# Ledger of designs, part 42: designed miniproteins, single chains, continued (4)

Each design is a single chain, and the fold is of that chain. pLDDT is the mean over its residues in the fold that is shown.

## One batch from the design tools (miniprotein)

Design m13440
Fold by ESMFold2-Fast:
Structure m13440 (fold): chain A 65 residues (1-65)
Amino acid sequence: SLQKQLQAKDFLQKEFGFDAGLSNRILESLAKHQGAVEAVSKELGLSVEDTQYIIQKLKEAKFLQ
């Protein structure tokens, strides 16, 4: 839902200190690539390790399955 997407963006900003634009791009990339770490990392210019950690935290917070 839109509300859950907004909560996920707020979570990324608070947990990782990301701005709204980057938080949006992370969530869009995760949806586009179905959580494929390497594809998301390459698209966003993040390390594989950072991308894995972001995904883990989003799953723990129940924003991802």
Scores: mean pLDDT 84

Design m13441
Fold by ESMFold2-Fast:
Structure m13441 (fold): chain A 97 residues (1-97)
Amino acid sequence: MKEEAEKLLEEGKEYMKKGDYEKAIEKYLEALKLYHKIGDDRGKAEVLLNLGKVYMKMGDYELAEKAYLVAKAIYEKIGDKEGVKKVEENLEEVKKK
């Protein structure tokens, strides 16, 4: 399941790169469910960070902020200072809108 979750995350990133935000969200939500099932907090945070980026591209700043705040809370819980910093950089972009 971890390899399947990683594949879904990569598929989501590819759809985002192509501008297909609906399919990107679909793949990210599937990846999130699998990472949750296996207890991979780092994987969950990574998916939520990417979901926030998709919502930013769509102009849905409220959903982007919510996704980023959940990702930040998970990165803080697992002690990932680099992950926290990455989320804070993206949260700063939300505040400029």
Scores: mean pLDDT 87

Design m13442
Fold by ESMFold2-Fast:
Structure m13442 (fold): chain A 84 residues (1-84)
Amino acid sequence: KELRELADKVAYELSMEVIDRYEAGESVEAIRAALAERIAALREAGVPEEVVGYAEATAERVLDLLEKGYPAELLRAHIEKSMK
């Protein structure tokens, strides 16, 4: 239960950062590089792999949807709603 809450929180923070960077006009390559650094730092800090893997998959999915033209505003709302 606590692990799920941590996974949701980390996924939320990474996903919102991806949206913020995309809206700021950063390239997809730059956003992916920043995400990879954040994920590596989480692993080095001892965050459970289940949490890290979930957060990484969620953030990558968010970036993919942004690349496909999904509106950032709707994506933010969807992420908030998905955090059950």
Scores: mean pLDDT 81

Design m13443
Fold by ESMFold2-Fast:
Structure m13443 (fold): chain A 61 residues (1-61)
Amino acid sequence: SPRDQALAELDGLVAQLKALNPAEADALDHTRDMLRGLVDRGELSTEQLRAYIDHLRRLLA
């Protein structure tokens, strides 16, 4: 589903960001877990999750 695809993209992106900046690993794990929890509870839409993913992708550029 688009939701499951977005969550998989989030997991992969967080792993890449942690490899590039290990000092931020705990903050990135917390952000990932928070976003996943919000999506699982229906408190965050797939579209809103994709906006967060786009923001995190900017950190890789």
Scores: mean pLDDT 84

Design m13444
Fold by ESMFold2-Fast:
Structure m13444 (fold): chain A 83 residues (1-83)
Amino acid sequence: SKEQIEEIIEEVLRAAKQLEPVDPEAAEKLRETAKEIEKQKSLSEATQLAYDTVRELVESTDNEEVKRVLGELALRISEIAAS
């Protein structure tokens, strides 16, 4: 639904804010992903875009704090998609 897509955008932007002081590049990529999600009207497309960005960022970082924040984001997206 549109409300679920809006919740995903909110969670992605929340993660970006948390990552800004520790990984500004990851934060910017999450903000770019949120803008792409705004263009989607399909929940499956929105969740796929968010998961793709999380995967890319997790694979490119060796920072355990960044990985933890991204893991929490992925869990929140899954909870929203299942609602």
Scores: mean pLDDT 86

Design m13445
Fold by ESMFold2-Fast:
Structure m13445 (fold): chain A 78 residues (1-78)
Amino acid sequence: MFASKEELIESIDNTIKEMEKASKQLGVDLSEEIKKIEEIKKEIENAKTEEELLKHWKKFQEIVGEVSEQLGAAYLAQ
């Protein structure tokens, strides 16, 4: 299956903190992406079914992938 809802939320919170640190270190503005992830966190908190939870978690993973690509590009530009 996966982690509990509480563990998923904790994972999202940790991701937000990592993005904030990376944003400061690389000079990349991730404020919009962080805001989107915070919105997804609320949707996960309100998920009524496993299907809804998985749908929102998948969207979170998509955004994390986009951010990872953006940060990788910034890192390689050093």
Scores: mean pLDDT 78

Design m13446
Fold by ESMFold2-Fast:
Structure m13446 (fold): chain A 95 residues (1-95)
Amino acid sequence: SLSVEELRRALAEISRLLLEALGSTDPEKVKELLRRIIELLREVAERLSDPEVSERLRRLVKEMEELIDTDPEKALQVAVEALQLLQDYLLSLEA
């Protein structure tokens, strides 16, 4: 299972990649960053101990994978939702 420290590290890296993607005007760079975000989110989903959060995250990852080539801007919006889900989950563990 994923530790709180491992989740914090994953969130920091996902946040960094997402911020870089949101600041980019290069569609190919955005897609590359989205693929990296998807890989990290998939790894987190597989290791999360909470089945409801894990299932919701897997659903968002699948939506991103379906959108990345056709609507990368919408895929970025889904990535923001996935990050918010994980931030809320982390706060629930530290509260």
Scores: mean pLDDT 87

Design m13447
Fold by ESMFold2-Fast:
Structure m13447 (fold): chain A 58 residues (1-58)
Amino acid sequence: SQQEIQRLRDELAQLDEELARLEAQVAAQPDDLDTIKQLAGVALRRIGLEFQLEVLES
């Protein structure tokens, strides 16, 4: 539905902001494994949402 598509786009926009913040944090403290793990988790979730959005827009 259009509402589901909009929700996914909004969530992707939020994840893009979170990725940018985490990337900046990793650049500032490259030895912070917890932040690196969070970055990886957000990146994986983003890929999943992109796939779901592609299916709904098909």
Scores: mean pLDDT 84

Design m13448
Fold by ESMFold2-Fast:
Structure m13448 (fold): chain A 87 residues (1-87)
Amino acid sequence: SLLDLLEEALARLDELSEEEALELVRRIVKAMREQFPDDRTMAFLARMLEHLARLLEEGRLSPEEFRRSVRAILQWGIAYLREREAA
């Protein structure tokens, strides 16, 4: 599930290389869009993750700042999905 992917990503993010972290973020964005195409919150989180990936690739974010920002978005996504399942 997307929730499992986000929880796994959050657990492993600090162990990944820059390239592996970028690939993981791209996989998450794809999963968010495919599994929740009509969800405005998922669309917003996916756009934020894409923007962070672009800033890192352009050298406008440090790898450390990228990981911190991605971690925050993953935590938000996990909380949102848990609330959505509880409703």
Scores: mean pLDDT 87

Design m13449
Fold by ESMFold2-Fast:
Structure m13449 (fold): chain A 103 residues (1-103)
Amino acid sequence: SLAELARRAVLAAIEGAINGDYEKSVERIDRLADEEIERLKAQGAPESEIDAVRSLANVAREIAEQLKKNPKDEELIDQVEAFLRALGVPDEEIEKVREKLKK
């Protein structure tokens, strides 16, 4: 699902920031997006669904870049929570993401 992909991509961005490995976080985000795009293309999904995955990957990469610059950006944390909630990620899973960001 798009919500599950968003959660996984955002977690990849956060883990890259925690580990100081921005390049690996971007690679993981791109891999997750590419795998979902390949699946959607194989199923004959409309281009709008494929574009949604590309847009999600772009947002996740931007989150990774911002976390690289400021890992404790509370405004970014709030934006990430809002983004995941808008995509239908359950509050329980959003809280797990927040726990990863708190140190």
Scores: mean pLDDT 78

Design m13450
Fold by ESMFold2-Fast:
Structure m13450 (fold): chain A 108 residues (1-108)
Amino acid sequence: GTITRTTTFSTNGQAVSPRELELAREVARLLATISAGEAARAGAPGASAVRGVSASSVEELEKAREELREPAEAARPAAASADVGVAEVVEVTADRVFHLSGAGTLLP
């Protein structure tokens, strides 16, 4: 299968370090992989899934990345077996809260 990826970034003028951005991107990618696997397992064109998490610190981002690693790895074969579109969102609020999501949709 093929994964078609779209990524959206919004920092709302907040200074984001390269480390914070990389962790946030990894978390969004893991969420998208899990969602893609769920959509692929549903087996119907247009089937979709979405997962999200919020984190307010680097430590929370690192914890989210580690907690999502195993579920994402388990979802990877299903996602790879199908043609899926994924949308990753990395949003940093004015209060420096990271809102991260990944959506997957089974393509025809």
Scores: mean pLDDT 83

Design m13451
Fold by ESMFold2-Fast:
Structure m13451 (fold): chain A 80 residues (1-80)
Amino acid sequence: EEEEKKLKLARLYSYKAAYYIKQGDFENARKYVEKAKEILKELGLDVEKEIQKWMYEAFKNIDKYTLEEIEKEIERVKKE
């Protein structure tokens, strides 16, 4: 329920961070990595291990999505 929604947000922020890293925008990338880490910390997960896993998956898949698609999905998940 709420935990699933938070996990979806952490994953989407990881994708947004991966997008910015590919663009060479490390300032925005850092911002979204931090947002994902905060959510993972709230869930009581191993933040370091989980963020590395999510970032790896995001880098593998990021070319399949546009920034606008990622942003729309973030807004959708927030609204539930």
Scores: mean pLDDT 83

Design m13452
Fold by ESMFold2-Fast:
Structure m13452 (fold): chain A 76 residues (1-76)
Amino acid sequence: SLQDVQKRILEILSKHLSPREQVILGMRIIAAATDVALGEREAARATIEDVLAFASTHLSPEDVAQIRAGLDEILA
């Protein structure tokens, strides 16, 4: 489910990000999911790529790949 995907992503991010950064990224992920629901798929993809670019500065390539897989479920 979307909630399970969000929870898994936040658990990965919690190891490397402050609580404030986690909230900001969570809000951006919710914004991307909202764009998908409104049919604004290109805007959602841009937001997802921005989130992944930020995450890659704090996470291993393996963790980034797991987050990308989870976010691809939101875009589906």
Scores: mean pLDDT 73

Design m13453
Fold by ESMFold2-Fast:
Structure m13453 (fold): chain A 82 residues (1-82)
Amino acid sequence: SLLVARIVALTLLLAASDRPDDALRQAAKELLDEAIKNNIPVPVSFVRVARGDLKEYLEKELGSRETEEIVGPDGGVATVYK
């Protein structure tokens, strides 16, 4: 799904930046809100690379959700919030 691809791309961008700017943080929050509203799985790695207030926000919204492992088309295993 496009939303899952966008979340993965944002996770990679956050991992590449030691200090992501406010625009990237806002985009991450918007994608997360959209994913939660539509019950779309969010990768645990997305929370892991987040920092500061964004990390607290993600842990608050996702921390109570169950996790599951999914296998991607490249054979990689990812843990996602259900």
Scores: mean pLDDT 64

Design m13454
Fold by ESMFold2-Fast:
Structure m13454 (fold): chain A 99 residues (1-99)
Amino acid sequence: MERALRALERALERVDDEELLERAREILAAEGIDVSDITKEEVREALEFLLEAGRRAREGRDLEATRERLAALAADERKRRAIYLAQALAGVIAEEEEK
């Protein structure tokens, strides 16, 4: 849990790093997910949402309401792609920290 939250916090700090964000886009493109139209601001919003959701889960707060909000966001195709890009960016940062 703590490592995942740390990666999300680092991704939020590094969202303006164009090279790092491009690496995340390339990873998703290799998996057939086109995120070329997703803006840095949409990625920041997705990261903030994931970080808040993770912190709430860690505190044992209302997980059902958090799941319902996630499902509603995932129903929006563009917001879902922004969440994928945010997760990919956090994954790239987590991999760098393991080296």
Scores: mean pLDDT 76

Design m13455
Fold by ESMFold2-Fast:
Structure m13455 (fold): chain A 55 residues (1-55)
Amino acid sequence: SNNDIVLQWTKEQLRLVGDTVDQLLAAKSEAERQAIIAQHKQQVAAMNQALASKL
């Protein structure tokens, strides 16, 4: 159902946030943090596109 799809998407978003936070904590420079944030935004956009295609 659409509710199950949205809940699975939410679970994957929470995993992605956790992974991104870990990467930010491990980053050694501001340039690395900016790159991690840019990658996170791309991943979120891709996941949102995938969700839209399932609804």
Scores: mean pLDDT 87

Design m13456
Fold by ESMFold2-Fast:
Structure m13456 (fold): chain A 66 residues (1-66)
Amino acid sequence: MGAAEAIARAGEGIAAGDDEAAARGVRQLSKSGASPEMLRDLRDAAERAGIAGAARAAQEGIEKRS
């Protein structure tokens, strides 16, 4: 149900360089049933942006979904 909102929050946080907002969005995406592929894409985007907390949140979500 919250997948679209969680995608928006994660993407906006990464684009803004806001690690806390990006990590919260990624965690909500994981809880909303995001695929491991989507979480890997978000992890890679966060890593390229230098946002370590969001990258870690995505990796944790991948491990729980895989």
Scores: mean pLDDT 77

Design m13457
Fold by ESMFold2-Fast:
Structure m13457 (fold): chain A 61 residues (1-61)
Amino acid sequence: SPAYVPLRELAEASGVSVGTARRVARELAAQGVVEIDEARNAVGFADSAAARRALEALRAA
């Protein structure tokens, strides 16, 4: 099962707004890298490699 992290925590860790984090997370979900729980505003990672890729994409945004 993926580990879920709130979008606000990803935004803080990456130095971006929650809106930017949500947009990037949706792009990554479309690529199959992460899962989004829209009701909880949280992002799920299958493994640490997926989490690393997501954080790198967020920092680049």
Scores: mean pLDDT 80

Design m13458
Fold by ESMFold2-Fast:
Structure m13458 (fold): chain A 100 residues (1-100)
Amino acid sequence: SEAQKLADELEEKLRELLEKGVSNEELYEELGIKLKYELTEERREALLRYLDIKRRQRADPPEEELEELEREGEEIVEKYGEFLEELEKAMRELIAKKLA
């Protein structure tokens, strides 16, 4: 429960920063997240869409909506998979560090 609470708080802060057009330097200063990939407008928009899809999936939507969300998520992962994997790893490491 504590790990989930930290994950939710971190995701919310990340979402706010992405909406403001955060740079790599600003992301590191605000959250301690270092990324190999540059936070271009395209990557910020893709990540915001991906986070929204994941949030909607967690809300237990109808099967038809869930299938559409899965399809949209697969399209984002196909194009941005390495970037998303790096971010997820950084987020996991940050949460683990806060729990240690």
Scores: mean pLDDT 83

Design m13459
Fold by ESMFold2-Fast:
Structure m13459 (fold): chain A 110 residues (1-110)
Amino acid sequence: SIEEAIELLQEAIERLKAADPSDYEGVKALLRETIEKLRELAEKSTDPEVQGLLRQLVNTLESLLADADARLAAGEMTPEEVGQWLIDTAITLLNAAIEKLKELEEKRKA
């Protein structure tokens, strides 16, 4: 499940890099799909540490989507500006999660 989680996050990062920031709903849909897949991996995980990390990432990404919607509703940013901020922030969070998963995988080899 660690390898599957890393692959899922790497795929999500590549899709975010290819995303059109002006397609805010498309960026949100991609993140919602990623959240759902992470939930499924967390439920299948028998490792409490992996499960906790994946669930924490799900909560963080859901909070990020709520923050993005709030920024749009406030009218302080354009949809494209919010879309780009959402892409950049999500990529940063997903990369941080990959590093934590790699550290955990290495710990399992010891």
Scores: mean pLDDT 87

Design m13460
Fold by ESMFold2-Fast:
Structure m13460 (fold): chain A 68 residues (1-68)
Amino acid sequence: MPLSPQQANQKLKELKKRALQARTVDEAVEVIRETLELQSQIPNPSPEQIKEIDEVIRLAGEKIEELQ
């Protein structure tokens, strides 16, 4: 069940928004989990998709550190 590029890009934008808006450690952890699941569904991610995945994980990780 690989995602189409359009579906993957839309989900990455939503995950980035959720990472920025996360206010609990559990919310930030859930964003990381969903981002890793999304990455597993993209067989050959574009350089831009890799950059966005890394950015979402970084933002969520920063939120976890901020909230702990």
Scores: mean pLDDT 81

Design m13461
Fold by ESMFold2-Fast:
Structure m13461 (fold): chain A 84 residues (1-84)
Amino acid sequence: MKKVVIEVATDASVQPLTDKVQELAKTHSSVHIVAYDREGRHLGSASVHSDASREQIEKSIQRLLDAARAAGAERVTIELIGLE
């Protein structure tokens, strides 16, 4: 699967999203992570290489969720895009 879409609360644990990023990283050279609000507005993005540590992935996801919450979003749609 090249794209995964997940709705998540901005105060949620980063662990499930980190697991999904690592799963995509097994079959892709990098994973692009994009956060959107309920209206489809772009809130932020990050990219991680397949060799990124779990801690680096968690930090990237946490920063995106923190930025979304600071922008007033209680829930976001996260798109995980495996890049070849």
Scores: mean pLDDT 84

Design m13462
Fold by ESMFold2-Fast:
Structure m13462 (fold): chain A 73 residues (1-73)
Amino acid sequence: VPEFIQRLYDDAKKELEALNKQYEALKKKTEESGIRFEEEKRMMEKEVQDLEKELAAKHSYLEAINKTMEEVS
């Protein structure tokens, strides 16, 4: 596999792991923190939704890279 494609995959995977960690942390904080201000909770829930969309996009991107790696192996 070309180093460039492997690097793209590794970078995308690292970004996905970082996003997933951020998503899990925000989701847990929203559920467990006992947020008393409805507006603050609403803002965090929106961030969770935005991260879910970004995770879906990153999954599709990783699938595309993986297919490219298979084609060049």
Scores: mean pLDDT 71

Design m13463
Fold by ESMFold2-Fast:
Structure m13463 (fold): chain A 74 residues (1-74)
Amino acid sequence: MELLRKAASLYSSAGIWLSSSTLPISDKQQDIQNAEDLIAELKKLSEQLPDYRDELLAQVEKLQARIDAIKKSL
């Protein structure tokens, strides 16, 4: 139960981060670090919740793609 709630919360946080379109350039480095930490946590949860693995890993892929795009613009 607690792991599922944690996964839902982090999945939601990742969705919010992916929807954020306007960040100051000065905050992008910190924003990237926060997203990388979120990827690490979602990967751990995908190992603990095999029934939700595909959904959690799909969210990780979306986060990674956006991080790569931001890094290319720096």
Scores: mean pLDDT 75

Design m13464
Fold by ESMFold2-Fast:
Structure m13464 (fold): chain A 85 residues (1-85)
Amino acid sequence: MEKENLQKAIEYGQKGISAAKQGDTDGAKEYAKKAVEEVEKTGNKVLAEQVKALADRAIKALDQGDTDKALTYLQAMVNLAQDAL
């Protein structure tokens, strides 16, 4: 159960990175939100809080047009979820 949700979070995070690289700001934000939802389903509240903080920062960077900063936060989310596997 937990492993499947972490794997989905990683997949959504990677899709968010790809969307951001293509200039799809709305898609990148939606994938970041989906990654958070999957981590929340694991029941690991500490991990969910950390991933949500990174997602919120990525979304803020995307809203400001700072793609490089958004990519940094999205990659940090993916790395954090991978380390939890």
Scores: mean pLDDT 87

Design m13465
Fold by ESMFold2-Fast:
Structure m13465 (fold): chain A 64 residues (1-64)
Amino acid sequence: SLEEFLKTASPEELAQLFKYAAEKKDEELSRLLLGALTSANFEEVWALLQDPNLKASEEIKKLV
């Protein structure tokens, strides 16, 4: 499930999901992703979100 995936997701996978949630204006997905942020991954996810070249892969989109 998406929730199980989020427990082990990399910062890049989380950043891709955040971009996809924003593209779809999916508030529920955005809320779930915020719950997956931790002190250990927050800075890397935030930095990746600032990269205009980062896009959600088709594999990441299928998780939603």
Scores: mean pLDDT 82

Design m13466
Fold by ESMFold2-Fast:
Structure m13466 (fold): chain A 96 residues (1-96)
Amino acid sequence: DYDAAIELARAHADDDAVVDLLLDGAQRQIDYLEKIIELAKEGKATKEQLEKALEDAQNLVRFLSTLVELRPDDARARELLARAQELLKELEKLLK
């Protein structure tokens, strides 16, 4: 639930342990999106799976954008945001 993750980030932006757990979760979402894109290139992903991955990528970008705004000096958050934005663009291309 990305809305719950955003609320947790807003409440605990000064807690490095909470932020690290949230960024670990974001990395797992990136790994999932990369795997779905790989499967799509092999002709093994359904349109429904790609549409769900697109929604997840949009939510992930929104979450990471909020976290970068709350923690502008966090290089890991910025790197994960850039990767999520690239994956979002790839998923948009795959659905056209």
Scores: mean pLDDT 88

Design m13467
Fold by ESMFold2-Fast:
Structure m13467 (fold): chain A 73 residues (1-73)
Amino acid sequence: SEEEKWERLKELIRRLQELIEQARAKGLDAEAILNSLQPQLDAAFQAIDEKKYDEAIAILEEIIAQIEAKIAA
C-alpha cells in the first residue's frame, strides 16, 4: 500500500541519517561521501516528490548499501 511504502521511506531516511552519524564517528569524511552520492540523493527526492515511491525506495536502498560498504572498509 502507499502507507506501507511511505513508512519504508521514513525507515530508509532514518537509517541514512544514522549511517552518516556512524561515518562521522568513525572519522570518515561524511561530507565527501554525501557529495559523491548527491546525484542519487537528488534522484531519490525527486522520485518522492513525483510519488514514485518504489523508485525512491530502490535508490535509497542502493545509497544505504554504498555507505555501509564505505563504513565497513
Scores: mean pLDDT 87

Design m13468
Fold by ESMFold2-Fast:
Formats: sequence, C-alpha cells, structure tokens
Structure m13468 (fold): chain A 86 residues (1-86)
Amino acid sequence: LSTEEVRAGLGHMADVLQKGVDNGLVTEELLREGAEAAEYLAKVSKDPELSKAAREAAEVLKKGIKEGKYEEAAREAAEILRKAAE
C-alpha cells in the first residue's frame, strides 16, 4: 500500500471508532476488528511513523478489551489514528 492509502485507512478507522463512541456502540467486537485492521496497516505501511501509530492504536484497543474499558480505548485509539492520518 502507498503512504497515502495507509493514511486514508488510518483516518477511516479513526472515524469508525469515533462514531462508535458518539453513538454508544463501542463493543468488544468493534475493538477486536479495529485492532486487527490497525495491525494489518502497521505491517503493510512503509512509513515508520504510520506503522508506529497503527501499532500503538492496536495495543490500546487490545488493552481496552482486556480491561473492559471499551469507550475509553476507542476514544484514545481514534485520537492516535487521527493525528497520524493528518
């Protein structure tokens, strides 16, 4: 994937997570799918900064699942991804 495609993917993930927070629809499944997508983008990105941000977001989402803090994890991950996409 190009750097532009990876940024677009990170931005899309940030939007999905933020909409989940805004609508009270943050589920364990949403966080699990988000973590898997973020890990994928981290692997295919050739930009070290984008890979790092995607990896950090994936870890935040996984921790949220483990600790049962779904909304907090989604909000934090969305912020990490949005900053990286800009």
Scores: mean pLDDT 86

Design m13469
Fold by ESMFold2-Fast:
Structure m13469 (fold): chain A 75 residues (1-75)
Amino acid sequence: MLSSPAARRVYDYILSLNLPKGMPIPSVRQIAEALGLSQSTASRALRELEELGLIGREMVVDANGEKVEVYVVLE
């Protein structure tokens, strides 16, 4: 179960995007801006979701050809 209101709010936001399993979710900054949270609060919420197995980390290639780590939906 999600223990913090911020983690629940972040997860509900991710679900509202209708992203398929394995799709990259928005960045910590974008989630923080969308929900009116600090980046530290959004980062901790994402960490809680990762610990629960709801999201995971994957490497993707950005527009500049650089490898960046993103969160993806697992369930």
Scores: mean pLDDT 76

Design m13470
Fold by ESMFold2-Fast:
Structure m13470 (fold): chain A 67 residues (1-67)
Amino acid sequence: ETFTHPLSGEKIEKSDLEEVYNEEGEVEIILTKKELTNPITGEKFTSLEELQENIANAALKEALERE
């Protein structure tokens, strides 16, 4: 199993991943802490969902400013 970075499309290998649990105690995502860095803002996150949402918002703002 691998995860794809939402902006760059880069695959993250399972062997380099750490388990992230949701509020219900289920494994939500497995990611490396260093790979959870937003390439637009440079912020670090503890879950892929937080990273994905932040990247999407930053990408939309970047596109609006450049267009």
Scores: mean pLDDT 55

Design m13471
Fold by ESMFold2-Fast:
Structure m13471 (fold): chain A 75 residues (1-75)
Amino acid sequence: GAALQEAIAKALQLASENDGLIDAQEAINLVKAVSSSLNNPAREIAASLQLLGLAIENGGKIDASKLISLLQSLS
């Protein structure tokens, strides 16, 4: 939906300024923006746990392609 498309556009913009990476806090904000459009808080929790795993792999940052895949999985 529109929330997903806006979140993907924002993720790409942030990644362009940070060598393809997105700060964990910005990634969490994008996940919450998409998840809040859904009537399922369990999806937000699951996505947040996946973000923690991705942040661990990339030293506290999220690879844009992995974040976009996660955002798409929420829709």
Scores: mean pLDDT 76

Design m13472
Fold by ESMFold2-Fast:
Structure m13472 (fold): chain A 67 residues (1-67)
Amino acid sequence: GGAAAGAAGRAGRAGDAAAASEAVKQDPLHTGSGAYGGGGEAGRRAAEAAHAGDWKSAMEFLAQAAR
């Protein structure tokens, strides 16, 4: 439940993507940690999307990983 909440998420998507991109640049350990586990394949795709700053795709993959 929460389809209505998705409307608010869309407005923040661009801001979240920019903030995530900056956070990744500031924390290179997040990229080369290797120790940072993300679960299975869906988790890896989510991490890659977030690392690239594509939070829209990352959120979808995170939902799949949580399955």
Scores: mean pLDDT 57

Design m13473
Fold by ESMFold2-Fast:
Structure m13473 (fold): chain A 84 residues (1-84)
Amino acid sequence: KITNAQQLAALDEVLANHPKLKRYLNLTFLEGYSLSAKSVPEFIARAQEFGVSQETLLGALQEYLDAIGDPVSVEQFIEYLLGK
């Protein structure tokens, strides 16, 4: 669990640098893919089908880590992106 204002600012900055990822996240709510993150590999595979590579996700995670200063796993980062 990350502190609110810092997390939101860092996530907004990261998503601004990765517009395809931001668009994919918006679409996952409509399709129900984000109702609960059942598996990280499934999320990554669906993102790749949409045009968001694993490298893009890892790059976004690194930018988030650089901004927030608190180490998180790929799984935790995806949970943060999905909003719970």
Scores: mean pLDDT 66

Design m13474
Fold by ESMFold2-Fast:
Structure m13474 (fold): chain A 102 residues (1-102)
Amino acid sequence: SSSARLAEIAKRLEEAVKNGDEEELHEALIEHQKFLIEGYEKKLKEAEERGAPEELIEEIKKKLEEEKKKLELLLNKDTEEGKKTFEELKKLVKEELEKAKK
């Protein structure tokens, strides 16, 4: 299920942060980004099939393109922009894990 896949990704992210495993953290972030893209692709297909308002379809398309760009940058980690994207997402994961401790 999508819930089981998300839970596995979350577990991988948490363990990678705890262990300081930068390679596993990078791989888990790529899997998370792919999960988000698949979710938006499904939402776009469902919205188009039901004849949703054009404004909603365009919003989903924009979000899908943004998530695809993040995946491309993560896959090109040797670039300056790829490194910045990795560090930004790493910071977000650490912030979410700290919130979960409250």
Scores: mean pLDDT 85

